# Ledger of designs, part 102: designed miniproteins, single chains, continued (4)

Each design is a single chain, and the fold is of that chain. pLDDT is the mean over its residues in the fold that is shown.

## One batch from the design tools (miniprotein)

Design m15758
Fold by ESMFold2-Fast:
Order: sequence, then structure tokens, then C-alpha cells
Structure m15758 (fold): chain A 78 residues (1-78)
Amino acid sequence: AAAYAALTPRERAILDVLAGGPRSAAEVARATGLSRATATRHLNRLEARGLVERLEGRVTRYRLSEAGRAAREAALAA
């Protein structure tokens, strides 16, 4: 709960995009109107906070962690 409450509106928008399923940094950038570099920086910070998991593959994708889903759901319920 506290980690989500400390997020900027931009970071919350990224978590909202990821609630729809795993996304690449380019897909997150497209959905949020951010540059790819800015989206990647936010995704890396959210990963460091344990709210997002990085999925390694032919294309790197990101998904909500269990903590990220719980934090988002708690904020939507408030």
C-alpha cells in the first residue's frame, strides 16, 4: 500500500498498463505517451521497488509482481 501511495501519477499509469498483461518497454512507452528511454527508467525503478518483474526472453517484457498487483488493487479500493 505505502509503495503505491508514494508513486507519481506517471508511475501509476505504467502499473495500470501492466495490469492488462506483460508489456515491453516500447509498448509501455506507446500506451503512456512516454519516450522509450523514460519508460525504461520508470520500469527499472518499479522493478527495484519490487512492484514490477522483468521477464527475460527474445524481447524483454515487464509484468506486475504480486506486490504490484496488491498495491494497485488496494489503491483502487480506497
Scores: mean pLDDT 78

Design m15759
Fold by ESMFold2-Fast:
Structure m15759 (fold): chain A 58 residues (1-58)
Amino acid sequence: MEAGRLAERVREAARRRREVLGDPHLRDTPTVVLRPDGTYESILTPRLHLEPPEPAPA
């Protein structure tokens, strides 16, 4: 029952991201992968997750 504090943090993080990114269409959310062993791995998902070459200068 700690939605108040957690919700505020999540909400502010989302707002800050939108401002920093400047684009609401941008997909820059971190992804978490759960292993069968019980451990988890955090993966940051950029706008382009799977692209061989880069369109512009990094």
Scores: mean pLDDT 51

Design m15761
Fold by ESMFold2-Fast:
Structure m15761 (fold): chain A 85 residues (1-85)
Amino acid sequence: REEVIEEVLKLIEDYWRKNKKLSDEEIAQLRAELRRFLTEEVSDEDWKRIEEVLKKYKAGEITKEQAIKEINRILLDTVRRRAAA
Protein backbone atom coordinates (compact mmCIF):
# COMPACT_ATOMS: atom_id res chain seq x y z
CA ARG A 1 0.00 0.00 0.00
CA GLU A 2 2.86 2.41 0.74
CA GLU A 3 4.09 1.82 -2.85
CA VAL A 4 0.63 2.75 -4.21
CA ILE A 5 0.51 5.85 -1.95
CA GLU A 6 3.90 7.00 -3.28
CA GLU A 7 2.79 6.44 -6.91
CA VAL A 8 -0.39 8.49 -6.34
CA LEU A 9 1.60 11.27 -4.65
CA LYS A 10 4.10 11.35 -7.55
CA LEU A 11 1.33 11.57 -10.18
CA ILE A 12 -0.52 14.36 -8.34
CA GLU A 13 2.73 16.26 -7.57
CA ASP A 14 3.66 16.12 -11.29
CA TYR A 15 0.17 17.44 -12.11
CA TRP A 16 0.59 20.34 -9.63
CA ARG A 17 4.02 21.21 -11.08
CA LYS A 18 2.64 21.21 -14.65
CA ASN A 19 -0.71 22.94 -14.06
CA LYS A 20 -0.10 25.17 -11.03
CA LYS A 21 2.88 27.46 -10.49
CA LEU A 22 3.62 26.34 -6.93
CA SER A 23 6.98 26.60 -5.17
CA ASP A 24 8.85 23.47 -4.05
CA GLU A 25 7.95 24.40 -0.45
CA GLU A 26 4.23 24.69 -1.28
CA ILE A 27 4.31 21.36 -3.14
CA ALA A 28 6.09 19.67 -0.21
CA GLN A 29 3.43 20.97 2.20
CA LEU A 30 0.54 19.85 -0.03
CA ARG A 31 2.23 16.47 -0.60
CA ALA A 32 2.51 15.94 3.17
CA GLU A 33 -1.19 16.80 3.67
CA LEU A 34 -2.26 14.49 0.84
CA ARG A 35 -0.08 11.67 2.21
CA ARG A 36 -1.84 12.00 5.58
CA PHE A 37 -5.25 11.87 3.87
CA LEU A 38 -4.29 8.83 1.78
CA THR A 39 -2.90 6.98 4.82
CA GLU A 40 -5.79 7.75 7.24
CA GLU A 41 -8.97 8.41 5.24
CA VAL A 42 -8.98 6.11 2.18
CA SER A 43 -10.77 2.75 2.64
CA ASP A 44 -9.54 -0.63 1.38
CA GLU A 45 -12.28 -0.54 -1.30
CA ASP A 46 -11.11 2.87 -2.55
CA TRP A 47 -7.48 1.68 -2.52
CA LYS A 48 -8.50 -1.28 -4.72
CA ARG A 49 -10.10 1.18 -7.17
CA ILE A 50 -6.94 3.35 -7.18
CA GLU A 51 -4.76 0.26 -7.76
CA GLU A 52 -6.92 -0.66 -10.79
CA VAL A 53 -6.45 2.86 -12.22
CA LEU A 54 -2.67 2.63 -11.72
CA LYS A 55 -2.59 -0.82 -13.40
CA LYS A 56 -4.39 0.61 -16.45
CA TYR A 57 -1.96 3.54 -16.55
CA LYS A 58 1.10 1.25 -16.32
CA ALA A 59 -0.37 -0.98 -19.07
CA GLY A 60 -0.72 2.09 -21.34
CA GLU A 61 -4.54 1.77 -21.48
CA ILE A 62 -5.07 5.32 -20.15
CA THR A 63 -3.02 8.51 -20.19
CA LYS A 64 -1.35 10.08 -17.15
CA GLU A 65 -3.97 12.86 -17.25
CA GLN A 66 -6.83 10.32 -17.30
CA ALA A 67 -5.23 8.41 -14.40
CA ILE A 68 -4.96 11.63 -12.33
CA LYS A 69 -8.60 12.50 -13.15
CA GLU A 70 -9.85 9.05 -12.07
CA ILE A 71 -7.77 9.06 -8.87
CA ASN A 72 -9.11 12.54 -8.00
CA ARG A 73 -12.67 11.28 -8.60
CA ILE A 74 -12.09 8.30 -6.25
CA LEU A 75 -10.62 10.60 -3.57
CA LEU A 76 -13.57 13.02 -3.91
CA ASP A 77 -15.96 10.05 -3.54
CA THR A 78 -14.12 9.14 -0.32
CA VAL A 79 -14.52 12.70 1.03
CA ARG A 80 -18.23 12.77 0.06
CA ARG A 81 -18.93 9.43 1.77
CA ARG A 82 -17.26 10.61 4.99
CA ALA A 83 -19.22 13.90 4.88
CA ALA A 84 -22.49 11.97 4.35
CA ALA A 85 -21.80 9.46 7.14
Scores: mean pLDDT 74

Design m15763
Fold by ESMFold2-Fast:
Structure m15763 (fold): chain A 82 residues (1-82)
Amino acid sequence: AAAAEAAAAGAAAGKDAADAAAKAAEAARAAALAAGASEVEAEIAEGVAAMAGAAAGAAGGGAAEAARLAAAAGAAAAEAAG
């Protein structure tokens, strides 16, 4: 029971982190396009945000940390592109 409960909690946390990172990546793409970046630059911003979110999740970071790092990486990429 305890192991199954821990696995379920871990899976739920993982889903939350993945969802938060995906939303941050979408926001990074939208922000890059809004800043006047090209489609290629917007794709780079989305990719960078997605990679940062995945790395935070792999390191055992929570949803909030995954979203924060993904958003920061995406914003930096968008600023560099715009």
Scores: mean pLDDT 67

Design m15764
Fold by ESMFold2-Fast:
Structure m15764 (fold): chain A 67 residues (1-67)
Amino acid sequence: SEAERRALVERLAREYGLPVDDAVLAAAAEAEAAAEGIAEVLGLDEEQRRRVYELLLEMELWALSQQ
């Protein structure tokens, strides 16, 4: 759900020492769109798409923490 995705973003942002600001929310939206595209190309199910989203989100937030 959207609430579960928001909770994941808030948890990972906190782990990387990031505020939940427009940059973090934009990164989360990019990760969601990328995961959807990958799922369609590779024929992934909902669980696999969720795992791809979680991985991409973590990578995006890690990258923001390195700036």
Scores: mean pLDDT 83

Design m15765
Fold by ESMFold2-Fast:
Structure m15765 (fold): chain A 77 residues (1-77)
Amino acid sequence: VLERLYELAEKEEGPEAAERYRAEAEALLAADPRAEELREFLELALKAIEAREKGNEEEAKEYEEKIRELLEEERAR
């Protein structure tokens, strides 16, 4: 999952951005024992990036909104 996400990020924003995303995701996985919630977040991120790569910005926005909702739920704890 992460490898595919970084490959798509590299195509869209370049290798430097992909490295930053990798470091951030690894830090979140290491610090957060709720790996299952992070998996759901990563799956939505993959779908959003794939939609953007295909030029479907509306579909990408829907996935990004779901990601924001998950983050809000974590913050509201």
Scores: mean pLDDT 68

Design m15766
Fold by ESMFold2-Fast:
Structure m15766 (fold): chain A 114 residues (1-114)
Amino acid sequence: MSVAERRAAIAAAREARDVAGLIAQLRELAAALRAASPEEVPGVLELALDAVTAIIALAQAAGDEELAARLQALLDEFQAHAARYRATGDEADLERAIALLEEVIRLAEEFAAA
């Protein structure tokens, strides 16, 4: 699947307010990061940022300010590791970014089930 196709899928899920669809996209993006070449990683990281931001907006709209704050803290840490990986190519920063996405997915699944 191309970056453009993934971006369209995230935009569609956001418009539909489809938390489960956003979670499905994040799971595919986490898998794509593990398989991506260094040149492909920045595009996948940007898509993950878009999907997490959409979930935060949906949590805020639902009145779950505690979840929104927790997701924002994870996103801020994710962006810091993503920025370091883009600057240095350090695989440890990529591994930490993927782990943070998996934590976001877990919290988002709990939100979707509530």
Scores: mean pLDDT 85

Design m15767
Fold by ESMFold2-Fast:
Parts: sequence; structure tokens; C-alpha cells
Structure m15767 (fold): chain A 64 residues (1-64)
Amino acid sequence: TEKEEKERKIREAEDKASELIQRGDEEKAIELLTKTLEEVGVPNAKEKAKKIAEEIKRRWEELA
């Protein structure tokens, strides 16, 4: 179903973005998340992508 495909795409993008953020490629992570969110029809994709990237970065800081 469409919902399942959207959820999978977002999760895959989050996993890849997490890896990029670990490498210090935060800008690439935001671009990837923005594109994925736009493809699945999420409004304010860029703003949401920045928020997700910030949450991922915060989690890495908490684990450090």
C-alpha cells in the first residue's frame, strides 16, 4: 500500500541521513531528507527535514 511505501522510504532516508550526520555531512543529510519528504507529499518538507536532522544529531550527542 502507499502508506507502507511512504513509511519505508522515510525510514530508509532517516537511516542514511544518520550515517551522513555521523560523517559530518549534515547538509547532504538535510537534502536527502527534504527530497524524500517531498516525494511522499509531506508539507514543509525542508523545515521537517531540518528538524529530523537536528533530532538525529541530538541523539548522537546524547550517546557520546
Scores: mean pLDDT 79

Design m15768
Fold by ESMFold2-Fast:
Structure m15768 (fold): chain A 75 residues (1-75)
Amino acid sequence: MSREEIEKAIEGMKLANRAVKRFFEEHPDVPSSYVARLIGVAIGEAINAVLEGKSEEEAYEAAYEAIKRTYEELS
């Protein structure tokens, strides 16, 4: 990977962490068994969005929507 791609991946992970924190604060009753999967989808979506040149806001919302969608599928 190039340095730029690595920096974008790190930014994506930071945005994913913000989305995950927001979701868990809004949904304190999320089963612990779901946590790893919700974190994983948030990271993947945020990194992909940043690598595709989307804004921080777009990447953050993409991660958040991915968490919501995955949680609904698991519930």
Scores: mean pLDDT 84

Design m15769
Fold by ESMFold2-Fast:
Structure m15769 (fold): chain A 56 residues (1-56)
Amino acid sequence: MKEEIKKLLKEIIEAQKKGEVDKVQELTVELIKLIEPYDSSIREEINKLYEELLKE
């Protein structure tokens, strides 16, 4: 993954472990925006992560 994507993904995981739901959602949206120009397949994988990372 690109450095930007990796950094966001790490922050999402850390926020998720800390129970910061709002931050997880915001970071996940930012990640989706970063990968949007690449490929629909990877976008679907990120959307799946978004749903799994949500605390609700």
Scores: mean pLDDT 68

Design m15770
Fold by ESMFold2-Fast:
Structure m15770 (fold): chain A 69 residues (1-69)
Amino acid sequence: SAEVEAAFRRYDRDGDGTLTAQEAIDALKSLGFSEEYARLAVRRFQAPDGTLTFEEFRAAVALAEELAA
């Protein structure tokens, strides 16, 4: 959705097209998820270097939505 894309762009502070794990947690919290669910979702979909692409971030949002339901 436009909200997920806007959150990703807002927290991609260096403009490299990836979020750090902490930026992704902050982005998920900005979308209304708890820190606990944000951390669980980020941990599940982060790359081995601790970053998330936009597609990995979308997957993390979907998992956070399931956890919050």
Scores: mean pLDDT 84

Design m15771
Fold by ESMFold2-Fast:
Structure m15771 (fold): chain A 65 residues (1-65)
Amino acid sequence: SMRDEILELAREAQRLLEEYKRALETNPEEARRLAERLREKVERLRELLTQMWPENPDGLQLLLP
């Protein structure tokens, strides 16, 4: 379901963020690649949230500052 996809993407984004934090200390090139992957996951999450609740501006605010 879309809900399950959202939950899995959120877990993936969290894992990527932790990997990114570790990579910043050891491999800046890998950190750059991880940042790109994290960006893609966050954008996909935003898309799914807007599809599930088109009138949900609150959901968008939770993803972005």
Scores: mean pLDDT 76

Design m15772
Fold by ESMFold2-Fast:
Structure m15772 (fold): chain A 75 residues (1-75)
Amino acid sequence: SLLEATEEAAVAVAEASGDEELAKELREELEKVREALAAGDWETAEEHAKRAEELLREAAAKASEEAIREALARA
């Protein structure tokens, strides 16, 4: 599904950050979103989705910084 594809993409970005703990925490928050949605608990799903978004933003920033540093080191 589109939701599962988005989840896989988010986890891939977190893993690219090189931060194993952050990747693990993101996976746990996304799993909680899925469980809450399956239970029809939209409020809990929204809370965990917000936390996942914050973790993803941190992972993306770290991955981007590493990519920029690598490019500059080769220039």
Scores: mean pLDDT 78

Design m15773
Fold by ESMFold2-Fast:
Structure m15773 (fold): chain A 70 residues (1-70)
Amino acid sequence: SVEELYKKLMELLKEVVEKAEEKNDIEALKEAKKIFEEFLEDYNKAKTDEEKKKVIEEYIKKVEELLKKI
């Protein structure tokens, strides 16, 4: 569901923030904030559940890539 994908994205973002904070990685924190703000813009433009799922899946990939760099 859209709700379960949204929860997964939020949990991944929380993991990125927690790891970045632990390592004092300011660049990772800034990137996480940017990703979240861009996600909200794209998510708000999505009109259907199918479009929302596509946006969430795209941003999950971006967050997973950021998590690998921390």
Scores: mean pLDDT 88

Design m15774
Fold by ESMFold2-Fast:
Structure m15774 (fold): chain A 95 residues (1-95)
Amino acid sequence: MGNEAVEKFKPEAEKLPPSKENTALMLAKVVLEVAEEKGNEEAKKLAEKALEAAKEGKFGEAAEYLARAAALVAGLTDTAAVEEDIAAVSKISEA
């Protein structure tokens, strides 16, 4: 992901207690900024949905949207293994 996006949110992330909510919100912000920088509209929309779901406490749904947005930004959307990883992240986030 974009180093500049990570650096922008690093001070805020370090101040937040480790939790599903804080992790999901910070990751969604980072992925959204990277998607905007790359001009990937589909990834941007998915990252925005992830941020919205995280704010509503739907962490499994947020993780799934976030993983899909990250895969699009990384160019991995043509891989079946990515779909399995997305499903696994969703299950862990809801557990």
Scores: mean pLDDT 65

Design m15775
Fold by ESMFold2-Fast:
Structure m15775 (fold): chain A 105 residues (1-105)
Amino acid sequence: SLEDEFERLAGEAVRAAAAGDTEKANEYIRKMKELLGLTDEEIEEIYASLSPEEKARFDALIAGTAEGARDWARAQGLSPEAAENVARVMEEILRLIYAKKKKEE
């Protein structure tokens, strides 16, 4: 399914980020964009169209996701640098999920 393939790509992106392979992590992010049918321009337009209340809620969700990703990575014994890589990738994944939801509304 689309959901299964997205989850697989997301897992691969996180694994690459944890290993410090930022190029490979970015490649999986690009594949997720293609899978969801999202262009960079559409993503930018969606975020630009958010109300102040929607933006505040989304910013809080992104911040919480990044903090959770760092906590998870530290619990797994990853370095601070690897934890930051994982946090960045999780933020990008969440941005794609949210953009797809908004595009369908």
Scores: mean pLDDT 86

Design m15776
Fold by ESMFold2-Fast:
Structure m15776 (fold): chain A 59 residues (1-59)
Amino acid sequence: SAAEEAGRLLKEGAESEDPEESIRLAEEAVRQAEKVEDPGLKATIIGEARRLIEEARER
């Protein structure tokens, strides 16, 4: 599902040592979140992606 794919992308981004890759994967997770029908789950994925982007920018 789109939610499972977004979760996988966020995990890979969090484990990446390359900040640019982490940001790219987080942005891809946001695109997958757009296909999620549950507004709560969509908001959670977007929030996690946003946090990952912020963390990567501080590396």
Scores: mean pLDDT 83

Design m15778
Fold by ESMFold2-Fast:
Structure m15778 (fold): chain A 66 residues (1-66)
Amino acid sequence: SEAELERLLEELGRKTGLSPERIRESLLTVLGWEGFSEEQKVDLVSREYGISRETARRMLRLLRAL
């Protein structure tokens, strides 16, 4: 849901010091990358933000469902 995505973005914003809006835009950019598998996108987001692959996958799935 949008509400769950917003909560996760706010939590990540607090951890990283980035705005939730900027994180959302970054995730949308990664989702739009051609030639990358879903797992590769999860790995990239996980590494960039220092979060678990499960959390990265959940955020990307929530964003894709919008």
Scores: mean pLDDT 85

Design m15779
Fold by ESMFold2-Fast:
Structure m15779 (fold): chain A 57 residues (1-57)
Amino acid sequence: MSPEEVLEKAKEAVRKAAAELSPEAAQLTLDIAVQEMREAGVSEEDIEELRRFGEEA
């Protein structure tokens, strides 16, 4: 999976968790997505974008 695809998938997962589950589930989803992005070689800049997105959700 490309870094761009990983970021898009992560943002969608966090958004769904925030909307359908709970703030706690959204935070856990964000933490898992950050780990997956680091393992996929995504830049720290894109990881920071995901963190900011999660804080706003």
Scores: mean pLDDT 76

Design m15780
Fold by ESMFold2-Fast:
Structure m15780 (fold): chain A 62 residues (1-62)
Amino acid sequence: SMAEEEALWEQRLADALAKNNTEKLKHTRKIAQKVMELSRKYPGKKSGKELAKEAHEIVKKE
């Protein structure tokens, strides 16, 4: 039935969204870890904005 097909489609969409949310959280954690690492390496030498930008560039290349 159309209702059964619709339910299967909705479940697949929900699974895809959950996977995307998990990957976004993993990415955010990697950025945060790299910002802390760079902050420790360059104490008082770079702003939070500069550290965040550099962290994003490093993670993007990995």
Scores: mean pLDDT 75

Design m15781
Fold by ESMFold2-Fast:
Structure m15781 (fold): chain A 98 residues (1-98)
Amino acid sequence: DVEKEREELKNLLLDYVREQTGLSDEEIAELRKKIDEAKNVTEMLKIAVDYLAEKTGIHPLAAYILLLEHLARKMFPDKSPVEALLELLDRIKEIDKA
């Protein structure tokens, strides 16, 4: 069910940003609005990466890698890190196509 997977990914992104930044509920709600307006999961990732990089001062590429590692670990906990990442990328592609 691609809609359930999309919602799960969105919630995992928001939870990770909250954990890494310590932002208020109001600031996370503003980020959620931007993510809700995203046309696909790839755009949600870009929004979350840009926001995380801005709030933490880390490089956007580093923010992207950290977010992908977090999502892969949470979505596919029984897989090795590389296998989980490859599976995550395949799932994002399928969700965005649906």
Scores: mean pLDDT 83

Design m15782
Fold by ESMFold2-Fast:
Structure m15782 (fold): chain A 50 residues (1-50)
Amino acid sequence: ALSPELEQEIDIAVKVLAQAVNVAIAKQENSPELENYSRELDKYNEELEK
């Protein structure tokens, strides 16, 4: 079994990837949601950096 710390890091990494995809799509579509997705991406990157 993975350690709880490693499982948490994997979960956060998946969320970072999901938000990175959302940011890329929002940029292509000139979506007003771009700022919101960028903030979410920053939050998850901050959590991943421990």
Scores: mean pLDDT 79

Design m15783
Fold by ESMFold2-Fast:
Structure m15783 (fold): chain A 69 residues (1-69)
Amino acid sequence: DLDAEVDALARRGADELAEKYGATPEQRQRIYDLLRAGLRAAQSGDLAAMEKHTAELRRLVDELRRQAA
């Protein structure tokens, strides 16, 4: 079940990043949404969408690092 695999990977990644950077539940949800969208774009070969979602995730992680400092 590809959908279940994508969801499990995105959830685990979001939980790990949220715990590492002290994200709120709302920020964790956004990380999950971005990871899920990026993984689906990668699976479909949509490189432009994958790059966009990866850049948005990187910006969010940078914001979380600033808030944690």
Scores: mean pLDDT 82

Design m15784
Fold by ESMFold2-Fast:
Order: C-alpha cells, then structure tokens, then sequence
Structure m15784 (fold): chain A 60 residues (1-60)
C-alpha cells in the first residue's frame, strides 16, 4: 500500500526500486527483497530484514 512505498522512499529507494520490492514481497520472495534493499539502500541484512518486517506491519 501507500505506507509501504513511503517507508521504502525514506530508505532512499527510487519509485521503480520500491515497486520491485513490493512485487517480491507480494510473491513471498523475502530473501530477494532483502537483497534488493541491501543493494539499493546500503542497509545491512539485519536492517533490511527489520525494514521489511515494518513494511509488512504497515501493509496489514
């Protein structure tokens, strides 16, 4: 949803990168979503996982 996109924007991702992360999460491809966040935002694996957990809470 909108909250998920806004949270990812705060991590420095572009609109296209945010859309890709949302697609991966919707497909249940969490490891790939984590890897994409790390590559695009510079987050550690732990930080990227925490960000995805927060986005799932906002999406529900």
Amino acid sequence: GLGERLAMHDLGLSEEEVAEVVRLLREGRYDEAIALLQRRSGLSERQARGALDALEQLGD
Scores: mean pLDDT 72

Design m15785
Fold by ESMFold2-Fast:
Structure m15785 (fold): chain A 89 residues (1-89)
Amino acid sequence: MTEEERRRLELEAEISLEAMRVAVAKLTLENLGDKAPEELKEKLKEAEELVRRAREAFEAGAPDEEIRELIREARELLKEVDKLIEEAE
């Protein structure tokens, strides 16, 4: 495996992990129904958008730093989403 191949696999894995976290949070949100606060819905949508942008940037061959920044922002929002889910349950 080349260093470039490893780098690409690492970034793709990180994006996929955050995408999976978004998917799980969306399922939890559906289960909460009317109990889900608007803040939770808004932050989850923001996190989903950031993950989508990270995937688009990755596919477009954007710089690693740009992709990592989008992933980092998504992770911070998802931490907040997890906390809001815990409080709503």
Scores: mean pLDDT 84

Design m15786
Fold by ESMFold2-Fast:
Structure m15786 (fold): chain A 94 residues (1-94)
Amino acid sequence: MPLVFAVSISLPDGSRLTVVVEVEGDRATVYISASGGVTPEQVLEAVRTALKGVKAKKVDVYIDKRLDTPEVREGLRKVAEELGMEVEIHVVES
């Protein structure tokens, strides 16, 4: 049964971070987008929160080009490792 849910976080400066998760069988797809300035730590905590309780062996993460930094990439790999998931990171244009 496909499962779709979203986590949306409004930040004090008016910035918004949205994480959409789609789960199908052993795979999860995560879409990360932001309006305004967000920190790598905020992105990683939102993804960790969104994937909490998701049972998948592989996660495909689609991240906005503006959020694509070495810190975010490394952090996403660590979050996936903590959750027992294989991660593939895809950069998308905003």
Scores: mean pLDDT 80

Design m15787
Fold by ESMFold2-Fast:
Structure m15787 (fold): chain A 70 residues (1-70)
Amino acid sequence: SPSKEELELEIKEAMVRIQAGVLIASGYDKEAVDKALEETLELIRKDPSLPTIEAVKTLEELAEKLEKEK
């Protein structure tokens, strides 16, 4: 069975992936959101202490930043 820490990480990754889908459905550019998702998942894996709410906000901020770079 997964450890508590492994389950918390899986839930966090799932929540971030769900929010990425919401952003795409809301009209965000898929390429920008996919890149933001990749970077946010890397941040979660490097810092397991990062709260889920902060990870979701990081995803949104990165997606907005990447759209502005077009």
Scores: mean pLDDT 83

Design m15788
Fold by ESMFold2-Fast:
Structure m15788 (fold): chain A 64 residues (1-64)
Amino acid sequence: SERELVNRAIALAIGAVGAFLEGDTETAKKYVEELKRLVDEAEAQGIATPDLRRLLKLVEEIVK
């Protein structure tokens, strides 16, 4: 469901930022990769979620 997809995206974003703040940049980047894959798959399925794309860009900017 779209709700489950949004909840998973938020969890991955929190995981990425949390790992980055703890200095675990490798784990943070893995969460970013998973979030990117989730957003790309959602868009490919016709789930137009501009908020998820914005979330991904924000997390990518934080983690770098």
Scores: mean pLDDT 83

Design m15789
Fold by ESMFold2-Fast:
Structure m15789 (fold): chain A 84 residues (1-84)
Amino acid sequence: GAAEEAAKKAAEEAEKAAEAAEESGTLEGGVGGVIAAIGAAIDGGLAASKATGLPLKEAVDKALEAAKEGIERALEAAKRGKPA
């Protein structure tokens, strides 16, 4: 369904953000990756809410859960990164 497709897209965008953060090797790159991944989940949740009529909170929570691994990887990249 549309909500599942939006969650999948949010997860894929979060994965890309995490990969970019890991490749940067910097604290700033890691923080940027976290912000990008969370933003992708919020955008995905909003799109799903509009497409399905689900409450915004429910749609965003589902997208954040789907993006969780990408967000956690970007956060770990930030913790291990050196200030640029």
Scores: mean pLDDT 79

Design m15790
Fold by ESMFold2-Fast:
Structure m15790 (fold): chain A 55 residues (1-55)
Amino acid sequence: MSRAEFFALSEEERLAWIREEGERARATLSDEEVQRRENELVRLYIEWEEARRAA
């Protein structure tokens, strides 16, 4: 999913996608890769929150 696609999701869809990606990462990736993926998801969420506050 691109950043633009992520920003176009509803808040419910966005949170659900983050949860699903985190679960998928934990099931398939190493601990180090899971941490990197979780950091990416957190960063996307923060960027979305900042954009929402700026609007």
Scores: mean pLDDT 77

Design m15791
Fold by ESMFold2-Fast:
Structure m15791 (fold): chain A 88 residues (1-88)
Amino acid sequence: SFKVPEVAFETAQTEELKKGIELFNQKKYEEAVEYFDKAIEKNPNLALAYAIKSEALKKLGKYEEAKEYLEKAQELAVEQKITLFDPS
């Protein structure tokens, strides 16, 4: 959707998710998780934020938490009828 109010809202959420991804790529996983938490706080249905937080938690050795966030991401993706990961 290219509605101006939705674009502004998505941009704010995307900036926090984008900052988290930048930190993740710099291997600053703890800081990345903080930004993913901010993204989730603004949009609790953002499946991608849960998925990427799961990956960051794996890098931190928090495997049980990572599994819980991945399961939540998959649940949200199914509810939203989106493909979160390409099975190919």
Scores: mean pLDDT 73

Design m15792
Fold by ESMFold2-Fast:
Structure m15792 (fold): chain A 98 residues (1-98)
Amino acid sequence: TAEEARALAERALELAEEALELAEKAEEALKEGKKEKAKELALEAGMTAGVAALAAAVALLVGRKEGDEEAIRLAEEALERAQEAAEKAQRVLDEVNK
């Protein structure tokens, strides 16, 4: 339903924002020379971003089927933020593994 799509999109956005915060903390830890902490935070950010992206993709599919513009908008925002978090996390992991 449209309500279920919105709820899922809101949860996906919440998870994507959490993933972004974790990725930013990973970047900070890397800048401070704390490679082990940076790796741990980046792995957590990447996993959280993956879950957020899956939830957002499902919400987008249901939102499009139901014609709910708000669910679509929130899901697209969640997917964009999840992708940004995953990219930041991957950059940290690449730098740690050099």
Scores: mean pLDDT 89

Design m15793
Fold by ESMFold2-Fast:
Formats: sequence, C-alpha cells, structure tokens
Structure m15793 (fold): chain A 69 residues (1-69)
Amino acid sequence: SIDELLEEGLAKVDELMATLDSDTAAKEVNQLVLEMMRKLEEQGVPAHKITAAAIYLVGHFVDRELAKR
C-alpha cells in the first residue's frame, strides 16, 4: 500500500541522513524516491497519487536538511 511504502521510505530517509554525509544522502534519497515510484506504478496507483507520495518523501528530506543549523 501507499501508506506502507511511505512509512518504509520515511524510515529509510532518516537512516540515510543519520549515516551518510548530506551530498551522498541526497543521491541515495533520489534513488529511494525513484524506486518507490516504480513500486507504486507496478501496483497500479494513479500518477497523481504517486507524485504526491514522491513530493512527501522529498519534502521530509528537505525539512530535515533545513533543520540543521
């Protein structure tokens, strides 16, 4: 489901940001988002919902990066 893939994706973003430098984490998050989009497309999820899920994961990464002082 979308909710399960989003929960998994959010946890993975958090893990990547905790273990990698910002540039490497950004590259890995990009790959994670693309893989999530592929899985949702395979499940027959409509494009607008796939786009919303991708934006949500990217937004989480951006918010966490901006929170670094």
Scores: mean pLDDT 84

